# Ledger of designs, part 62: designed miniproteins, single chains, continued (3)

Each design is a single chain, and the fold is of that chain. pLDDT is the mean over its residues in the fold that is shown.

## One batch from the design tools (miniprotein)

Design m10146
Fold by ESMFold2-Fast:
Structure m10146 (fold): chain A 85 residues (1-85)
Amino acid sequence: MDKKEYEELETSIKNLLAQLDALRQAEPDPGRQKEITEFMRSIVQEIHDLHENFTEGKISSKEYVEGLKEIIKKMEDFLAQVQRL
């Protein structure tokens, strides 16, 4: 699989994390701010685990790309939920 594909997905994740951080900082409710923070922490851990498995050769480039797409979907779904409030 092309290195360019997962680099583009990694860039998308970085942009989504920046959007979530901006929403967290703008959130007036401490409870919702905590939920956003905990979600971001969970996503960062999932990204690190996925990247470690890929760099250690435990998963293929295809599986890495599929994993990044699943992370992006989770982030987009959460972002849409937060933005409805």
Scores: mean pLDDT 83

Design m10147
Fold by ESMFold2-Fast:
Structure m10147 (fold): chain A 96 residues (1-96)
Amino acid sequence: LKEEALETIDELEALIRENASKLSQEQLTIALNYLDEAKRALEEGDYEKANQYLFSAVLHAVKGLSKEEQERLKELYNKAVELLKKLDPAAKLIEI
C-alpha cells in the first residue's frame, strides 16, 4: 500500500513533467515541490499531510493542462487518495 502510494505520486510527477511546457515555470516549481513534500509526509506516516500536499500540487498543475490531461491528473490523485485511505481509514482526505 505505501509503496503503491509512492508509485502513484511518481506517476503524478511524470504526468506533470511531461506537460511542463504547458505550465508556467512558477506553477511547475510549486507543483513539484508539493509532490516532494507529499512523498516525505508519506514516508513519515503522516497521510493527512501527504494528501494536503498532493492536493496543492494538483491545484497548481491543473490550470496548465488540457481537459484530457486534467482528467488523467484527477484519476491519479483519486487513486492516491484511495490508497492513503486504506493506510489510515480515520484520515480526513480531500477528494476532487
Scores: mean pLDDT 82

Design m10148
Fold by ESMFold2-Fast:
Parts: sequence; C-alpha cells; structure tokens
Structure m10148 (fold): chain A 81 residues (1-81)
Amino acid sequence: MSVQEAIDKAREHFDVVTGPSTVRGYLLQVNVILPQLEDVKSVEELLERGKEIIDSLPSDFDKQAALDVLKTILEELGVEV
C-alpha cells in the first residue's frame, strides 16, 4: 500500500471510526490537515510533515486532531505508533 492509498483510506474512516471528534475537528482534519499530506510519498516524509503541522497548530485540540490523522494513516500502513 502506498502512503497516498493509506491517506485516502484514513479519510474514508474519519467521521465514523476516529472516536469522539467534533464537527470542527472533522473539518480541520479534512480541509486543513489532509491536504497538507497529499504530496507525501514515504513514512519518513509523513512523520516530518506531521510534526510541522502539529507544531503550527495553535491549540491542544487542533494538535490532537492532527495526531489522530497521523495515527490513522500509520495504522493503515501497518506502522506501530
């Protein structure tokens, strides 16, 4: 599975399987976080870009939403986090 295929699968699961997410969290994940990962080709690039996204976000809530995105993608890739 490619990183892009894992991102696409994660997107399909966001609202249903990622636990107690608010509508705001879901919209942040789909409209802000996932688009920034579209050019990522490897797990190393995913982790680097993910750290940059988390560090750029202003609140603990937004940082947690980004972490949930990254964990979901890594789980689809079979990577332990």
Scores: mean pLDDT 70

Design m10149
Fold by ESMFold2-Fast:
Structure m10149 (fold): chain A 66 residues (1-66)
Amino acid sequence: GSGDPAAAGAAGRAMVESGGDGNAADGATIYASSGNGQGARAMAERAVESGGDRAAAEKVTAAGEQ
């Protein structure tokens, strides 16, 4: 299915603003926008490991599952 690009972008930005790795957050946003929830989750978990917010990571994953 198609992801939600607007929701993915907002959540990706929130991960970066909370201290997450920008490349991981960008990757999560790209995967979520294309409907790849598994890829979005993997990248979001890397962003959380680097200091990103977990709630934002869950929102990115949800956007990819739409």
Scores: mean pLDDT 79

Design m10150
Fold by ESMFold2-Fast:
Structure m10150 (fold): chain A 86 residues (1-86)
Amino acid sequence: MEKAKEIIEQIKSEIDRSVEETKRKLEELKRRGKISEKEYNEILDYLDNISDPESYKKAVLLLSELRIRNEGLPDIYLEEVRKLVE
């Protein structure tokens, strides 16, 4: 019965929510000069296509790289995206 469809729709809803929160975190990092315009736009492009597994993988990799460069902010942008993976 509809259980599989309900699960898929819930996953999509959680992905959309995590993407929006991640975008907000990225905007704050850009405003504070912690990421470049180029990096910001690149990650946004992947986040807009997060339902595509390849785009998802690229987003995670770039966000992990930002965490390494911004060691004081490890939870700001990855926490939301990690909920898509877990």
Scores: mean pLDDT 66

Design m10151
Fold by ESMFold2-Fast:
Structure m10151 (fold): chain A 66 residues (1-66)
Amino acid sequence: MSKEEKIEEIAKFLVEKLGLEEETARKIAEAIVNGDSGRAAWLLVEAGLSEEEMKELAEFLKKIGI
């Protein structure tokens, strides 16, 4: 899977399962795929994800090999 395909899959999950806006979801997905943990953490906090939603994201990332 290419980096762009991984970004699209993560962004789709964030929009469809966690209810984030498409632009915000894409920025988070790019930060995660690029390994920018600081930016990813900041964007996730700004998006207001709950502990349960953060766990769902982490499980999804493990499932797709990230």
Scores: mean pLDDT 81

Design m10152
Fold by ESMFold2-Fast:
Structure m10152 (fold): chain A 94 residues (1-94)
Amino acid sequence: DLTSILTKIVSAGVKAARENGPEAALEEMKKTAEEHGFEILSSEIKKDANGNVTISLTFRDKKTGELYKIVLRIYDDGTVEVTEVSSDRMKRRR
């Protein structure tokens, strides 16, 4: 089930972020995604001026070609928020 797999990826990232920080969160999300047959397309960690960290992961389902994106935000107090879980990266051509 796709929802269960996405939940596992997000949960692994949140746990790692809380225990070991943003780099560990990204690594655990990548590992969990790859274990479930996804291909990692891009990943980034950005810090803002207020000390908040945004972790972005974009991956593709190897069977369907569908694109997914997960974004976590780690606040300077250590609070972790899931800001995005989406499957729509393709914009319609006009």
Scores: mean pLDDT 80

Design m10153
Fold by ESMFold2-Fast:
Structure m10153 (fold): chain A 91 residues (1-91)
Amino acid sequence: MELERIAEEILEEAEKIYEKLVKEDKLPEDAAKAFALLEMGHRAREAGIPDDVALEIVRKFLEAPSDAELEEKSARLLAAGQKVAEKLRAE
């Protein structure tokens, strides 16, 4: 129960961040999704969410119809998000 609630909260926050980045910051959808996914991953890790649950949240957020597409999209967006986060923190 608690785990599912936290997972749904993370998904809701990610969508909120995405909308804010696109609407207010005028970021491209790809960059905004990468940022939202990065924040989602950070919160999921902090909350100790299992891989299975985390993957389900990512699938819902990215609207990925297949496991192969989900894996490809997740890898690409995670790489983009990590690049942006490192640039903001170190450079």
Scores: mean pLDDT 72

Design m10154
Fold by ESMFold2-Fast:
Structure m10154 (fold): chain A 66 residues (1-66)
Amino acid sequence: SLLDSAATALGVSPAKLRRAVELYRKGLSAETAAREAGLSDAEIAGIERVAGSVRTALEALAAAGL
């Protein structure tokens, strides 16, 4: 799935990524959404390295219908 592919590319759990997108759509900041979804500091750093920022990654995934 698109979610599984994105999670693999970002080096994170698909379940955590889905939860982060859900929380971001509900109006949490990208950083708060990521932390509340259970993403570790290492997973967040991985997202920043691949996508430039957590916000950019979560905006792109939300726009893609995840």
Scores: mean pLDDT 87

Design m10155
Fold by ESMFold2-Fast:
Structure m10155 (fold): chain A 60 residues (1-60)
Amino acid sequence: ALLDSLKAAVNKGDAASIKALLLALGISAALADAIVAAVQATKPPADVVVNVVKLLADNS
């Protein structure tokens, strides 16, 4: 559910929702801010963002 919400937030370009969802997934505020900044700068496909976040969560 959180990863599905993250995909939707990335597709909307909603930085506040992306950060809130990353924090809910257990990602630190500093790393969440860095991810939001990278997403806003490069505008990657939402699936790429979700896969990276899942790998970070699964390998932590």
Scores: mean pLDDT 78

Design m10156
Fold by ESMFold2-Fast:
Structure m10156 (fold): chain A 116 residues (1-116)
Amino acid sequence: MKLITVSGKGSVAFIPGPYSVSEVQKYVDDKIEVLKKVNKEYDIVILAYNGILPPGSLFKEASEKSKHLIVFTEKPYVAKIKKELEGVVKVPYDIVTFEEDKTVKFGDVTVTISKN
């Protein structure tokens, strides 16, 4: 399993799989509780590893609570993510590409992927 670390001021990060179904559900429940405390003044960061967006309930809550949505994905999946966001998201969004074992910056947000 790969560990993805996100840091940034005013950002809330969601790390989708690949996780087991039970691990994903626990993760979703924990992040929904955090999102209930976030107002629309924050930028929300979503990590779409292998072009996979978080489960629909978490994605919906994030989209409704964000001022600006930032989606990190790998270059081959940009078109897929863009198509999925255009059907659902009503707030401004950016798609930012990242590579495994690299650190990528978008404003004050830093994404690092490790092999652990």
Scores: mean pLDDT 62

Design m10157
Fold by ESMFold2-Fast:
Structure m10157 (fold): chain A 92 residues (1-92)
Amino acid sequence: AAALREELLARAEEILAKYLPELEKKEAELSEEQKAERERFFAENAEPTMAEIERLLARGEIHPVAAELLLEAIRAGDIYRLFALGQAFAEL
């Protein structure tokens, strides 16, 4: 349980560190309008995505630790961590 949370966070940090320079470069290339559109899209889709994760958790289709980490990232608006967690889960 706790060990899985620590392993997933460690993998996410490793993935983020690997891709962070490219992500920062892409962020710097975005216009203010593109950044605003991304924030709006995230805000509009955050609640439906969280509801879907909660439904998957209720069905036993997602591990509780994975659901917790994804919900934390979505609530924090941490798009980079959400990306890194997605990659870490795919490598399990």
Scores: mean pLDDT 76

Design m10158
Fold by ESMFold2-Fast:
Structure m10158 (fold): chain A 59 residues (1-59)
Amino acid sequence: MSPEEEARRAARVIVAATPDAASAVAALRAYRAHAARTLPEDEFAVVAATLDRLIAELS
């Protein structure tokens, strides 16, 4: 699975597990911060772009 596909799947799970849009945004931001610490820079760029788009859609 690509980093982008994995980020989209993780984001879907996070949104489904959170009670409202504000909680989902907070959880997605936490996941983005975790990804920044664990992923190579090139993979993080793709994941960050995907998460930032989803956060903007929920905000």
Scores: mean pLDDT 81

Design m10159
Fold by ESMFold2-Fast:
Structure m10159 (fold): chain A 87 residues (1-87)
Amino acid sequence: MLSEEQLKQLSEFSKEMVEKAKELGAELDVLIGYDEKNNEVLVQFKLKGSKEVREKLKEEIKKRAEELGAKKVEEVSDDVVVAYFPA
């Protein structure tokens, strides 16, 4: 079961990345999901902006996710990144 503390941390991470995207003239859609079967939390980022801004945001997302204990960060497509966290 996803802890309240972990939910708060991931919500703040999501907000931080959305704010950073806006400062760079981009949009970021964030979805947080829980995978009970693998006991993982998925944070999906959908990036809208220039290629240069998207690449910069991907690096920031990866760095910040790794700092927060992400098991894996996967670039699903040019505009979608998913960070996987242990629950």
Scores: mean pLDDT 82

Design m10160
Fold by ESMFold2-Fast:
Structure m10160 (fold): chain A 96 residues (1-96)
Amino acid sequence: MEEEKALEELLEKAIEVFKQLIDSLRANNVPGATAEGEVEIITPEGKKYKVKITVSLLRRTDGSLVLAYDIEFDVPEEVRKKLIDKINELLAEAEK
């Protein structure tokens, strides 16, 4: 189904953006720094889906890295769940 493909592409792009935001924040190494990204898809039916991702870098006094995120969803709940699950996996990997 064309809508399913569009939603899968949205999810893939959102994950890519999230990774880019983390990489950008790590490069900057500034406490309180934030990075934002948006992904938007228009389905063949003309329906618009949007994801806005904000990631913040919090650096502890011992130099350890702590990441916080906020995501605004204009997508079906199923896509939201999949994106949150994948982001949690990526955060666990990033906390190495």
Scores: mean pLDDT 73

Design m10161
Fold by ESMFold2-Fast:
Structure m10161 (fold): chain A 92 residues (1-92)
Amino acid sequence: MEKIKELIEIAENAEYPLSKEAIDSLYEAGYLKGKTASEEELEKAKATLKKFEELIKNPDVNGADLLVKMVTTKDPLENVYFAKGIIEGAKE
């Protein structure tokens, strides 16, 4: 089985709020993916992180719901911890 899939499954089985183990697993999965990420995948990861940072700087009632979704979603490209991993993995 692929290591990236195993790390994502650990996070998917975690309860909200995400444990440190689940967060670390998503970040590690992103880091491994980042080492081989295409420019398109890297740009999507950067867009996810930028959106998350904008929500933190300008919180409102709709932004709070979206922020929770970005830290709990099973879609790796929309998950902020996975996106952070991709960006750092692409750096080496």
Scores: mean pLDDT 68

Design m10162
Fold by ESMFold2-Fast:
Structure m10162 (fold): chain A 92 residues (1-92)
Amino acid sequence: SELEERLEKELDELLEKARNSKDGLEIAEAVVRARRLIRLARESGAPEELVERYERKLREVEEENKDKLTPENLEKARERVEREFEEELRRN
């Protein structure tokens, strides 16, 4: 499926960004975006195997970066991600 291929590509890019970034806020933003995308994929009927695979990969990235995923960074990341989604909806 083209939608599944796009979802996998976007999730892979977000997880790679989280693994390669040295900035705690960038890591938190990538994690928050990945969490939201996985949730939307499940709600939209994506294959359970695909969702479970990315939930596992995300969990591994979160564990590797737990020291940088502070409550402060996660809160700022959620605010930024929510703002960007609101702007995208307003433009489209």
Scores: mean pLDDT 84

Design m10163
Fold by ESMFold2-Fast:
Structure m10163 (fold): chain A 97 residues (1-97)
Amino acid sequence: STAAEQRFNKLADEFLAKAKQDPTATAAEIEDLFRTECTASGEPRSGVIQLILQLAPKKLQEARDKLILQIKQITGVSYAEAKCAANLLLAQALMPE
């Protein structure tokens, strides 16, 4: 696996662990991020982040799609809100500064 795959898996696991411990607080954080950072479809408003996600390897895009469903199941947020959170975590894994 690449360093980016390892970073994404770690970020996803940590986020899911936090979500399982406090689904309500995590849902509120996701709703706030969705309002400020994403379009109605859960795509990032930042063109830079959108470009980075387009360049992501297929394996990471598939891992992101699985993460969307896991976030939705644990927190009860909408698909678009879960997609927003998963997209931002993937972007963070691809640009770790």
Scores: mean pLDDT 89

Design m10164
Fold by ESMFold2-Fast:
Structure m10164 (fold): chain A 87 residues (1-87)
Amino acid sequence: SEISRQIKEAVANKDYFTAMHIINYLLNNGVKMDADTLAILEDFIQSLVDAGKYERAVALAERAVAAGNTLSARMQAILAQARAALA
């Protein structure tokens, strides 16, 4: 899609602000993302976990699931660890 192309171009240019701005727009409108866009979102969630920002990582993942997206098994395992750290 045109939106997926814009997200990929932003990431290729290391413009993560624009990439995440578009992804947030999709999530706020309950849009299911394609596999490439979802992989970019999962990479961002992983970066939040790596930075110890567990509450932000979990909240972003919950928004993605609420919008109808299915996260990878790898991401689900990472989020389980993040949730355990918050308990």
Scores: mean pLDDT 83

Design m10165
Fold by ESMFold2-Fast:
Structure m10165 (fold): chain A 96 residues (1-96)
Amino acid sequence: AEAAKIRFLNVGIRFPDSTSEEQLEEVKRRLEEIAKEIGAEILSISIVDNLIGMTVRARTEDLIEKFKEEVERLAQEYGAEVSFSYDRSAEAALIR
């Protein structure tokens, strides 16, 4: 029997250069609200130029998939490109 795993997801969202600073801040706020509603925790979130990078934690893979779907929907509204990766090292570090 395996221990329950906490899922960590790294997210990168690259916006068009035409995206305003105000739009990026709005997207950041919407991402924080989405995470709160789904029950995922944002461990870090940053805006650098036209890139939003974040790391999120969730208790189940279903929550991660819901978060990914909402992020993809949000990014599509702005013509942005999304990348996702799992941080297995962070997952392992939290398993006692």
Scores: mean pLDDT 76

Design m10166
Fold by ESMFold2-Fast:
Formats: structure tokens, C-alpha cells, sequence
Structure m10166 (fold): chain A 99 residues (1-99)
């Protein structure tokens, strides 16, 4: 159940991120995903913070695709999945409030 909730939330986040036009919101999104990556030892390229908005968006979407694959391949334990769901829900709330 929790895996499916996270996978569906990632797909929703990908759709929302693809529609971001404000470069400051895109940059804040990148910072938030970078911090999530650090928390769960998921590699996130620091260079994404230095990239122009169009390339940053592309890398964020690629990162979410990789995160989805890592979840599907059982790289997370149950406690990590519960924590990750909460962190991704906080990111979704930020995107809703800044849409």
C-alpha cells in the first residue's frame, strides 16, 4: 500500500514540476529534492542547483524517475518509505501553495 501511494505521488509531483514556470519555485524544488536525497542516501547531482531552469527541470524529472525505480526495486525499508512519503507530501504541499 505505502509503495503504491509514494509511486502515485511521484507521478503527481512530476506533472506539477513539469508545469513550473517560476525559476525561483523550480530552484526551491531542486533544493528540497536535494535535501531528501541526502536524508535517504539517494545520489542527487549538486550541479542541478547551478543549471539553467530548463535543464534543472529535466534533471529533476529524471531524478524522480530514478527514485521511482529505487522504490520499485525494494531499496527502502518500511520506516524509510513512511518518512519518504511524509517528505514528498510536504513537497507537494509547497508546490500546491506556489502554483
Amino acid sequence: MIKQQILELIDLLKEKISKIENPNILRETAIRLYNIGLKYNIPFPEIVLELPPSKRKELLLQYLDQLKKDIQNNRFNEEELQSLLQDLQELDKFLVENS
Scores: mean pLDDT 81

Design m10167
Fold by ESMFold2-Fast:
Order: sequence, then structure tokens, then C-alpha cells
Structure m10167 (fold): chain A 61 residues (1-61)
Amino acid sequence: GNELEELKERVIALGKELIATGTDLGKIVGTLAIDLATNEELSIEELKRIVDSLEAVLASL
């Protein structure tokens, strides 16, 4: 894949991992992340910011 596709896959993977934590926050943030990666036209820069944010949330759980 290209960088855009790889970042979308990373966002979806992090979203699934957040849902798998079993926390309310993880479910909300993970569901939103998957929706953004699948339904929105996002730039590489926007996807990188989302990845960083999701990794920070996951590290806090």
C-alpha cells in the first residue's frame, strides 16, 4: 500500500485495540477512529495526528 492506506490501516488497528480495552473511553474513541478512517477523506497529515492521538489515549488506559 501507499502511506495514506498504511495510515488508515494503522488508525483502524488502533481503534480496534482501544475498543478491546473494554473501557467506555476506549469504545468511544476507537469507534470514532474507525469511522473517520473508513468514511472520511483525510490527508496524510490529519491521519498522522489521529495516530499520535490514539497512541496517547491507549498509553493512558
Scores: mean pLDDT 85

Design m10168
Fold by ESMFold2-Fast:
Structure m10168 (fold): chain A 76 residues (1-76)
Amino acid sequence: SSRAELQAQMEQALLQAAEELRESNPDLSQALLYRLRVLRGENPEESAKKAQEYLSRIPEEKINALIEEQAAKIAA
């Protein structure tokens, strides 16, 4: 179904992003992997908590810079 195809695409996008960030932003990479576990229904409550813990280790300024970078890529 189209819903299953969309979910599979989203899972692959999260995996790809986490892999690309593994060396440069390991905390963000881990946060994305735990968000993927939430999407898959793999212990979603604990996985969401772990994602938040990893996100809390990233300075707000760095998160904002990453958001702006991605927004610029989408706008281009």
Scores: mean pLDDT 76

Design m10169
Fold by ESMFold2-Fast:
Structure m10169 (fold): chain A 55 residues (1-55)
Amino acid sequence: ALTPAAQSYADSLKAASEDEVEFKVYLASMLDLPQEDILPLNNEQLQLLVQQYLE
């Protein structure tokens, strides 16, 4: 199941659909991951990745 933080992120990603690249860049900084690892991911893959790092 999704954590509350991962669910909040998923909701934010949907709200920022047209700014997803900028959102991904900020997310990479928050998760301490290289942007190159985050930018090619789709919304589903991003949600799963966030869930893994927030647990």
Scores: mean pLDDT 67

Design m10170
Fold by ESMFold2-Fast:
Structure m10170 (fold): chain A 88 residues (1-88)
Amino acid sequence: GAMKTVNIYYNGDIEKLKKEIEEAAKAGATHIVVYLDNADDQVDEIVKLLKEIREKYPDVKITVVLDSRMSPEAVERLREAGIEVVVA
């Protein structure tokens, strides 16, 4: 079938992010793009969530898009978790 991409914009609410990703995956998204802006302090919770989602939905591609400069430590933590990271 055609590629179904869903864009999700993180607003600081981790439970809302989890719900939006799970709803997108259940609706048949083949690619989920998560936009993070100023989320350095929450990177561990985001990594944990994305690992859980990848375990539940292994056929869904997840890409994280960061604003121009999140910390190098946050970028590396996402990449070490096996998450595709794009710095805009």
Scores: mean pLDDT 79

Design m10171
Fold by ESMFold2-Fast:
Structure m10171 (fold): chain A 82 residues (1-82)
Amino acid sequence: MKGVVRSMTIKDSNGNELILLSVELEDSGTLVHVYVYSDGSVEALYQKPDSKVLYPADYTVDGDTITVTVDGVKVSFPLPKV
């Protein structure tokens, strides 16, 4: 699967870094968002192209790779270090 991966480093008001990864799934137009926090915790959400609602996504972490599953479709990309 090819998706355009966008990575953005965000800092909160206290200077804590988090990284947002966003991927558009080519076949469905579904957007997948992954938040990587400075403590190493991860949160995965998805957004359908006809909806503004973010839903929790199923994910697994295997070493340095996160795999997110949306509607039976799996997308994998490397976890950035914060």
Scores: mean pLDDT 73

Design m10172
Fold by ESMFold2-Fast:
Structure m10172 (fold): chain A 92 residues (1-92)
Amino acid sequence: MMKKAVELAKKEVEKKGLGPYLEEALEKNPEAKKLVEEAKKKSIEEAKKLLTEAVKAVGEYYRSASEEELKKILEAMAEFAKAFGKELDKLE
């Protein structure tokens, strides 16, 4: 079920045209990618905490970015976290 929640969250980001930016965020930030992978294996509460940490990790990396592309990467990660959290709430 957790794996499906991640898959549905990714589809939601894709619907907003941010799919490639989400992939780039996770590829260029290994810490965020690791936290998302760990979230798939944990309880709902722990998954939400790990997802919050992943968003923070990406945000710190792109904090000073002025480029539109980098801003879209951060937006994609935030939308993914929001969609993932919504799917986790349905599993409770």
Scores: mean pLDDT 71

Design m10173
Fold by ESMFold2-Fast:
Structure m10173 (fold): chain A 61 residues (1-61)
Amino acid sequence: MLSDDEKELIKKYAQKNGLKDDGVLDEDVRNYIIDLQKMLGLPEDGVLYGTTRVRLEQRVE
């Protein structure tokens, strides 16, 4: 289960990139993480941990 900080981070990133942010994060979060991973050249596994999470935090702050 995602923490509140992780959900907030995803919402902020989604808003800045014009993506859907309606409070339903399960499918949106997974797809958003995959898109981020693709953009960063990381494995597209949809997991918001390790390098993917660190890179997202660094971009949103």
Scores: mean pLDDT 64

Design m10174
Fold by ESMFold2-Fast:
Structure m10174 (fold): chain A 56 residues (1-56)
Amino acid sequence: MLQDLKNRLRALDIAIKNIEEQIKAGVESAQQALDGTQEQVKQLREQIKKLEELLA
């Protein structure tokens, strides 16, 4: 479970970098995708932190 969440976070980090490059290139619709992806990253990081605290 924890490893699956970390794998999902890694995939989202890659997606964010790609979206940031699209924003730099002037793709206006990419900003909305970035905001949504960043929110999901925050939620996953909080879940990972809670699980790590429980396993410590």
Scores: mean pLDDT 79

Design m10175
Fold by ESMFold2-Fast:
Structure m10175 (fold): chain A 99 residues (1-99)
Amino acid sequence: SLAEEALKIADELIKLLKEAAKISGNLEIDIEVGVLEVVLAVAKWLYKKGKLTKADLQVIVDQAQKVIKMLEKDPRVPKSLLDKIKAKLKQLEALVNSL
């Protein structure tokens, strides 16, 4: 399903964001990535219960965009990693918009 694929891409995106956060070493970025992990965990739980909505997946997109904006301001984060992160976000956004 599109929802299942969106959750898979969100998981891959979060792994890349965690890598970038580790390179950054910024506590505020670590906290916002932690919030994103909780939001994804809730979305996965809702999916198992057959209650996941497009709005729940949009919360993941919005939180990921917030983390990316913080990472873009950090010169320690490689541009190549940011480009991979942005590509995964664009893929997630396309899946969510198709729901």
Scores: mean pLDDT 90

Design m10176
Fold by ESMFold2-Fast:
Structure m10176 (fold): chain A 71 residues (1-71)
Amino acid sequence: DLDKKVAEVAKKVSELIGDKKELTAEEAKEVAEKLGLDPESLLFLAKLRGKLSKDEVIFLAQQEVRRQLLK
């Protein structure tokens, strides 16, 4: 079930980030790698914006899971 996997990824990302409100490109890459997601998109966005919020990382991880499962 796609929705269950998307929700599980959001939970895992939230746990990996912990109490941080924002992530560097390196931290975003580590989260993506631990979840088997494409780290390149997260690194690219973090470099463009200088940082990613916790909510942004969770959202992007959910979108990448959807992309992988629908391919």
Scores: mean pLDDT 75

Design m10177
Fold by ESMFold2-Fast:
Structure m10177 (fold): chain A 95 residues (1-95)
Amino acid sequence: TAEMEELLKKLAESTAPEFVVTTTDGVKHVVTQEELRELFREVAEELKRYAEEHGNEELLELAERLLEAVKAGRPRSELFELLEEMKRVEREAEA
């Protein structure tokens, strides 16, 4: 999940209301709320598979909650909050 860790890192580094992603060719792209939801869905689906494969029930529960929030069209602030919680769970598992 190196690609997933990279996505989580990029999302976590956002300190502005707008999230900016720099592509591999150096082009800056301002991520819209709709694009951010798509990214959260992709990350959540990958995290869910990872959690199932490794038997991490807490991460699985959070990944399912994130997917449900994305599908329900929940606000960006709620999506970021769930993502930060998932990052804490991953860090705790390494400790």
Scores: mean pLDDT 65

Design m10178
Fold by ESMFold2-Fast:
Structure m10178 (fold): chain A 70 residues (1-70)
Amino acid sequence: MEEVRRAAERGAREAKLAMEELKDDIELVEKAVEILKGMREKAEKHSPGLGEQARAAYEAAKEELEKIKK
């Protein structure tokens, strides 16, 4: 259980850093969010732990995209 929680935290942190690197190109950020959405769906089917990490990463990326759109 702790491993899954740490993986989710790490995924969110890595996604936030990646979105910050891409923030100057809204099209790339939107593409990255779409890729993370697809990865989340696939990860949930393979493992609950991977699904949790992918969900955290997707949510973090979506939040950064909303900041860029303002």
Scores: mean pLDDT 69

Design m10179
Fold by ESMFold2-Fast:
Structure m10179 (fold): chain A 63 residues (1-63)
Amino acid sequence: MSPEKEKLAEEAEKEALRIAATLSSEEMHQALVQMAEAIKEAKELEDVEEARKVLEETLRKLR
């Protein structure tokens, strides 16, 4: 993964963990699974902007 995509994934993971900390145990598990899947999808995308959109959209669903 490019350095830019790695940074986007790291920041998205940190934000997802922050959101998950405000949720119940079950909701936390679901939120972390969704973010892990989004990061996997973003790694498969060649375009950094498309990867950013996937991660941002997933974070919006968790809020």
Scores: mean pLDDT 77

Design m10180
Fold by ESMFold2-Fast:
Structure m10180 (fold): chain A 98 residues (1-98)
Amino acid sequence: SAAAEQRARYAELSVRAVLGVNPRENLEEILEMVRAARPDASEEEREAAERKKEELLAELESDAEAREEGLELVRERLDEIPDELVRRRVREVLEEHE
């Protein structure tokens, strides 16, 4: 239950970032959740996560086509989400921001 709620929140934040809704803030919250889940992560792992965040932000900010591809990927993978709570939350975010 608690793990499902965390996955649902992670998915919600990811979808909002792809939709261009406060992408930096949403990706930063995702990184904070990942850090909380992995407090023993190495400095190299933390640096790699920060680099991935900046790469994703650059793609989302520079290319409307990349953003649309990201949205299509989320829609395509919606049915692959095994957790019903996570799937429902992702679907709700997509419906809010059509």
Scores: mean pLDDT 70

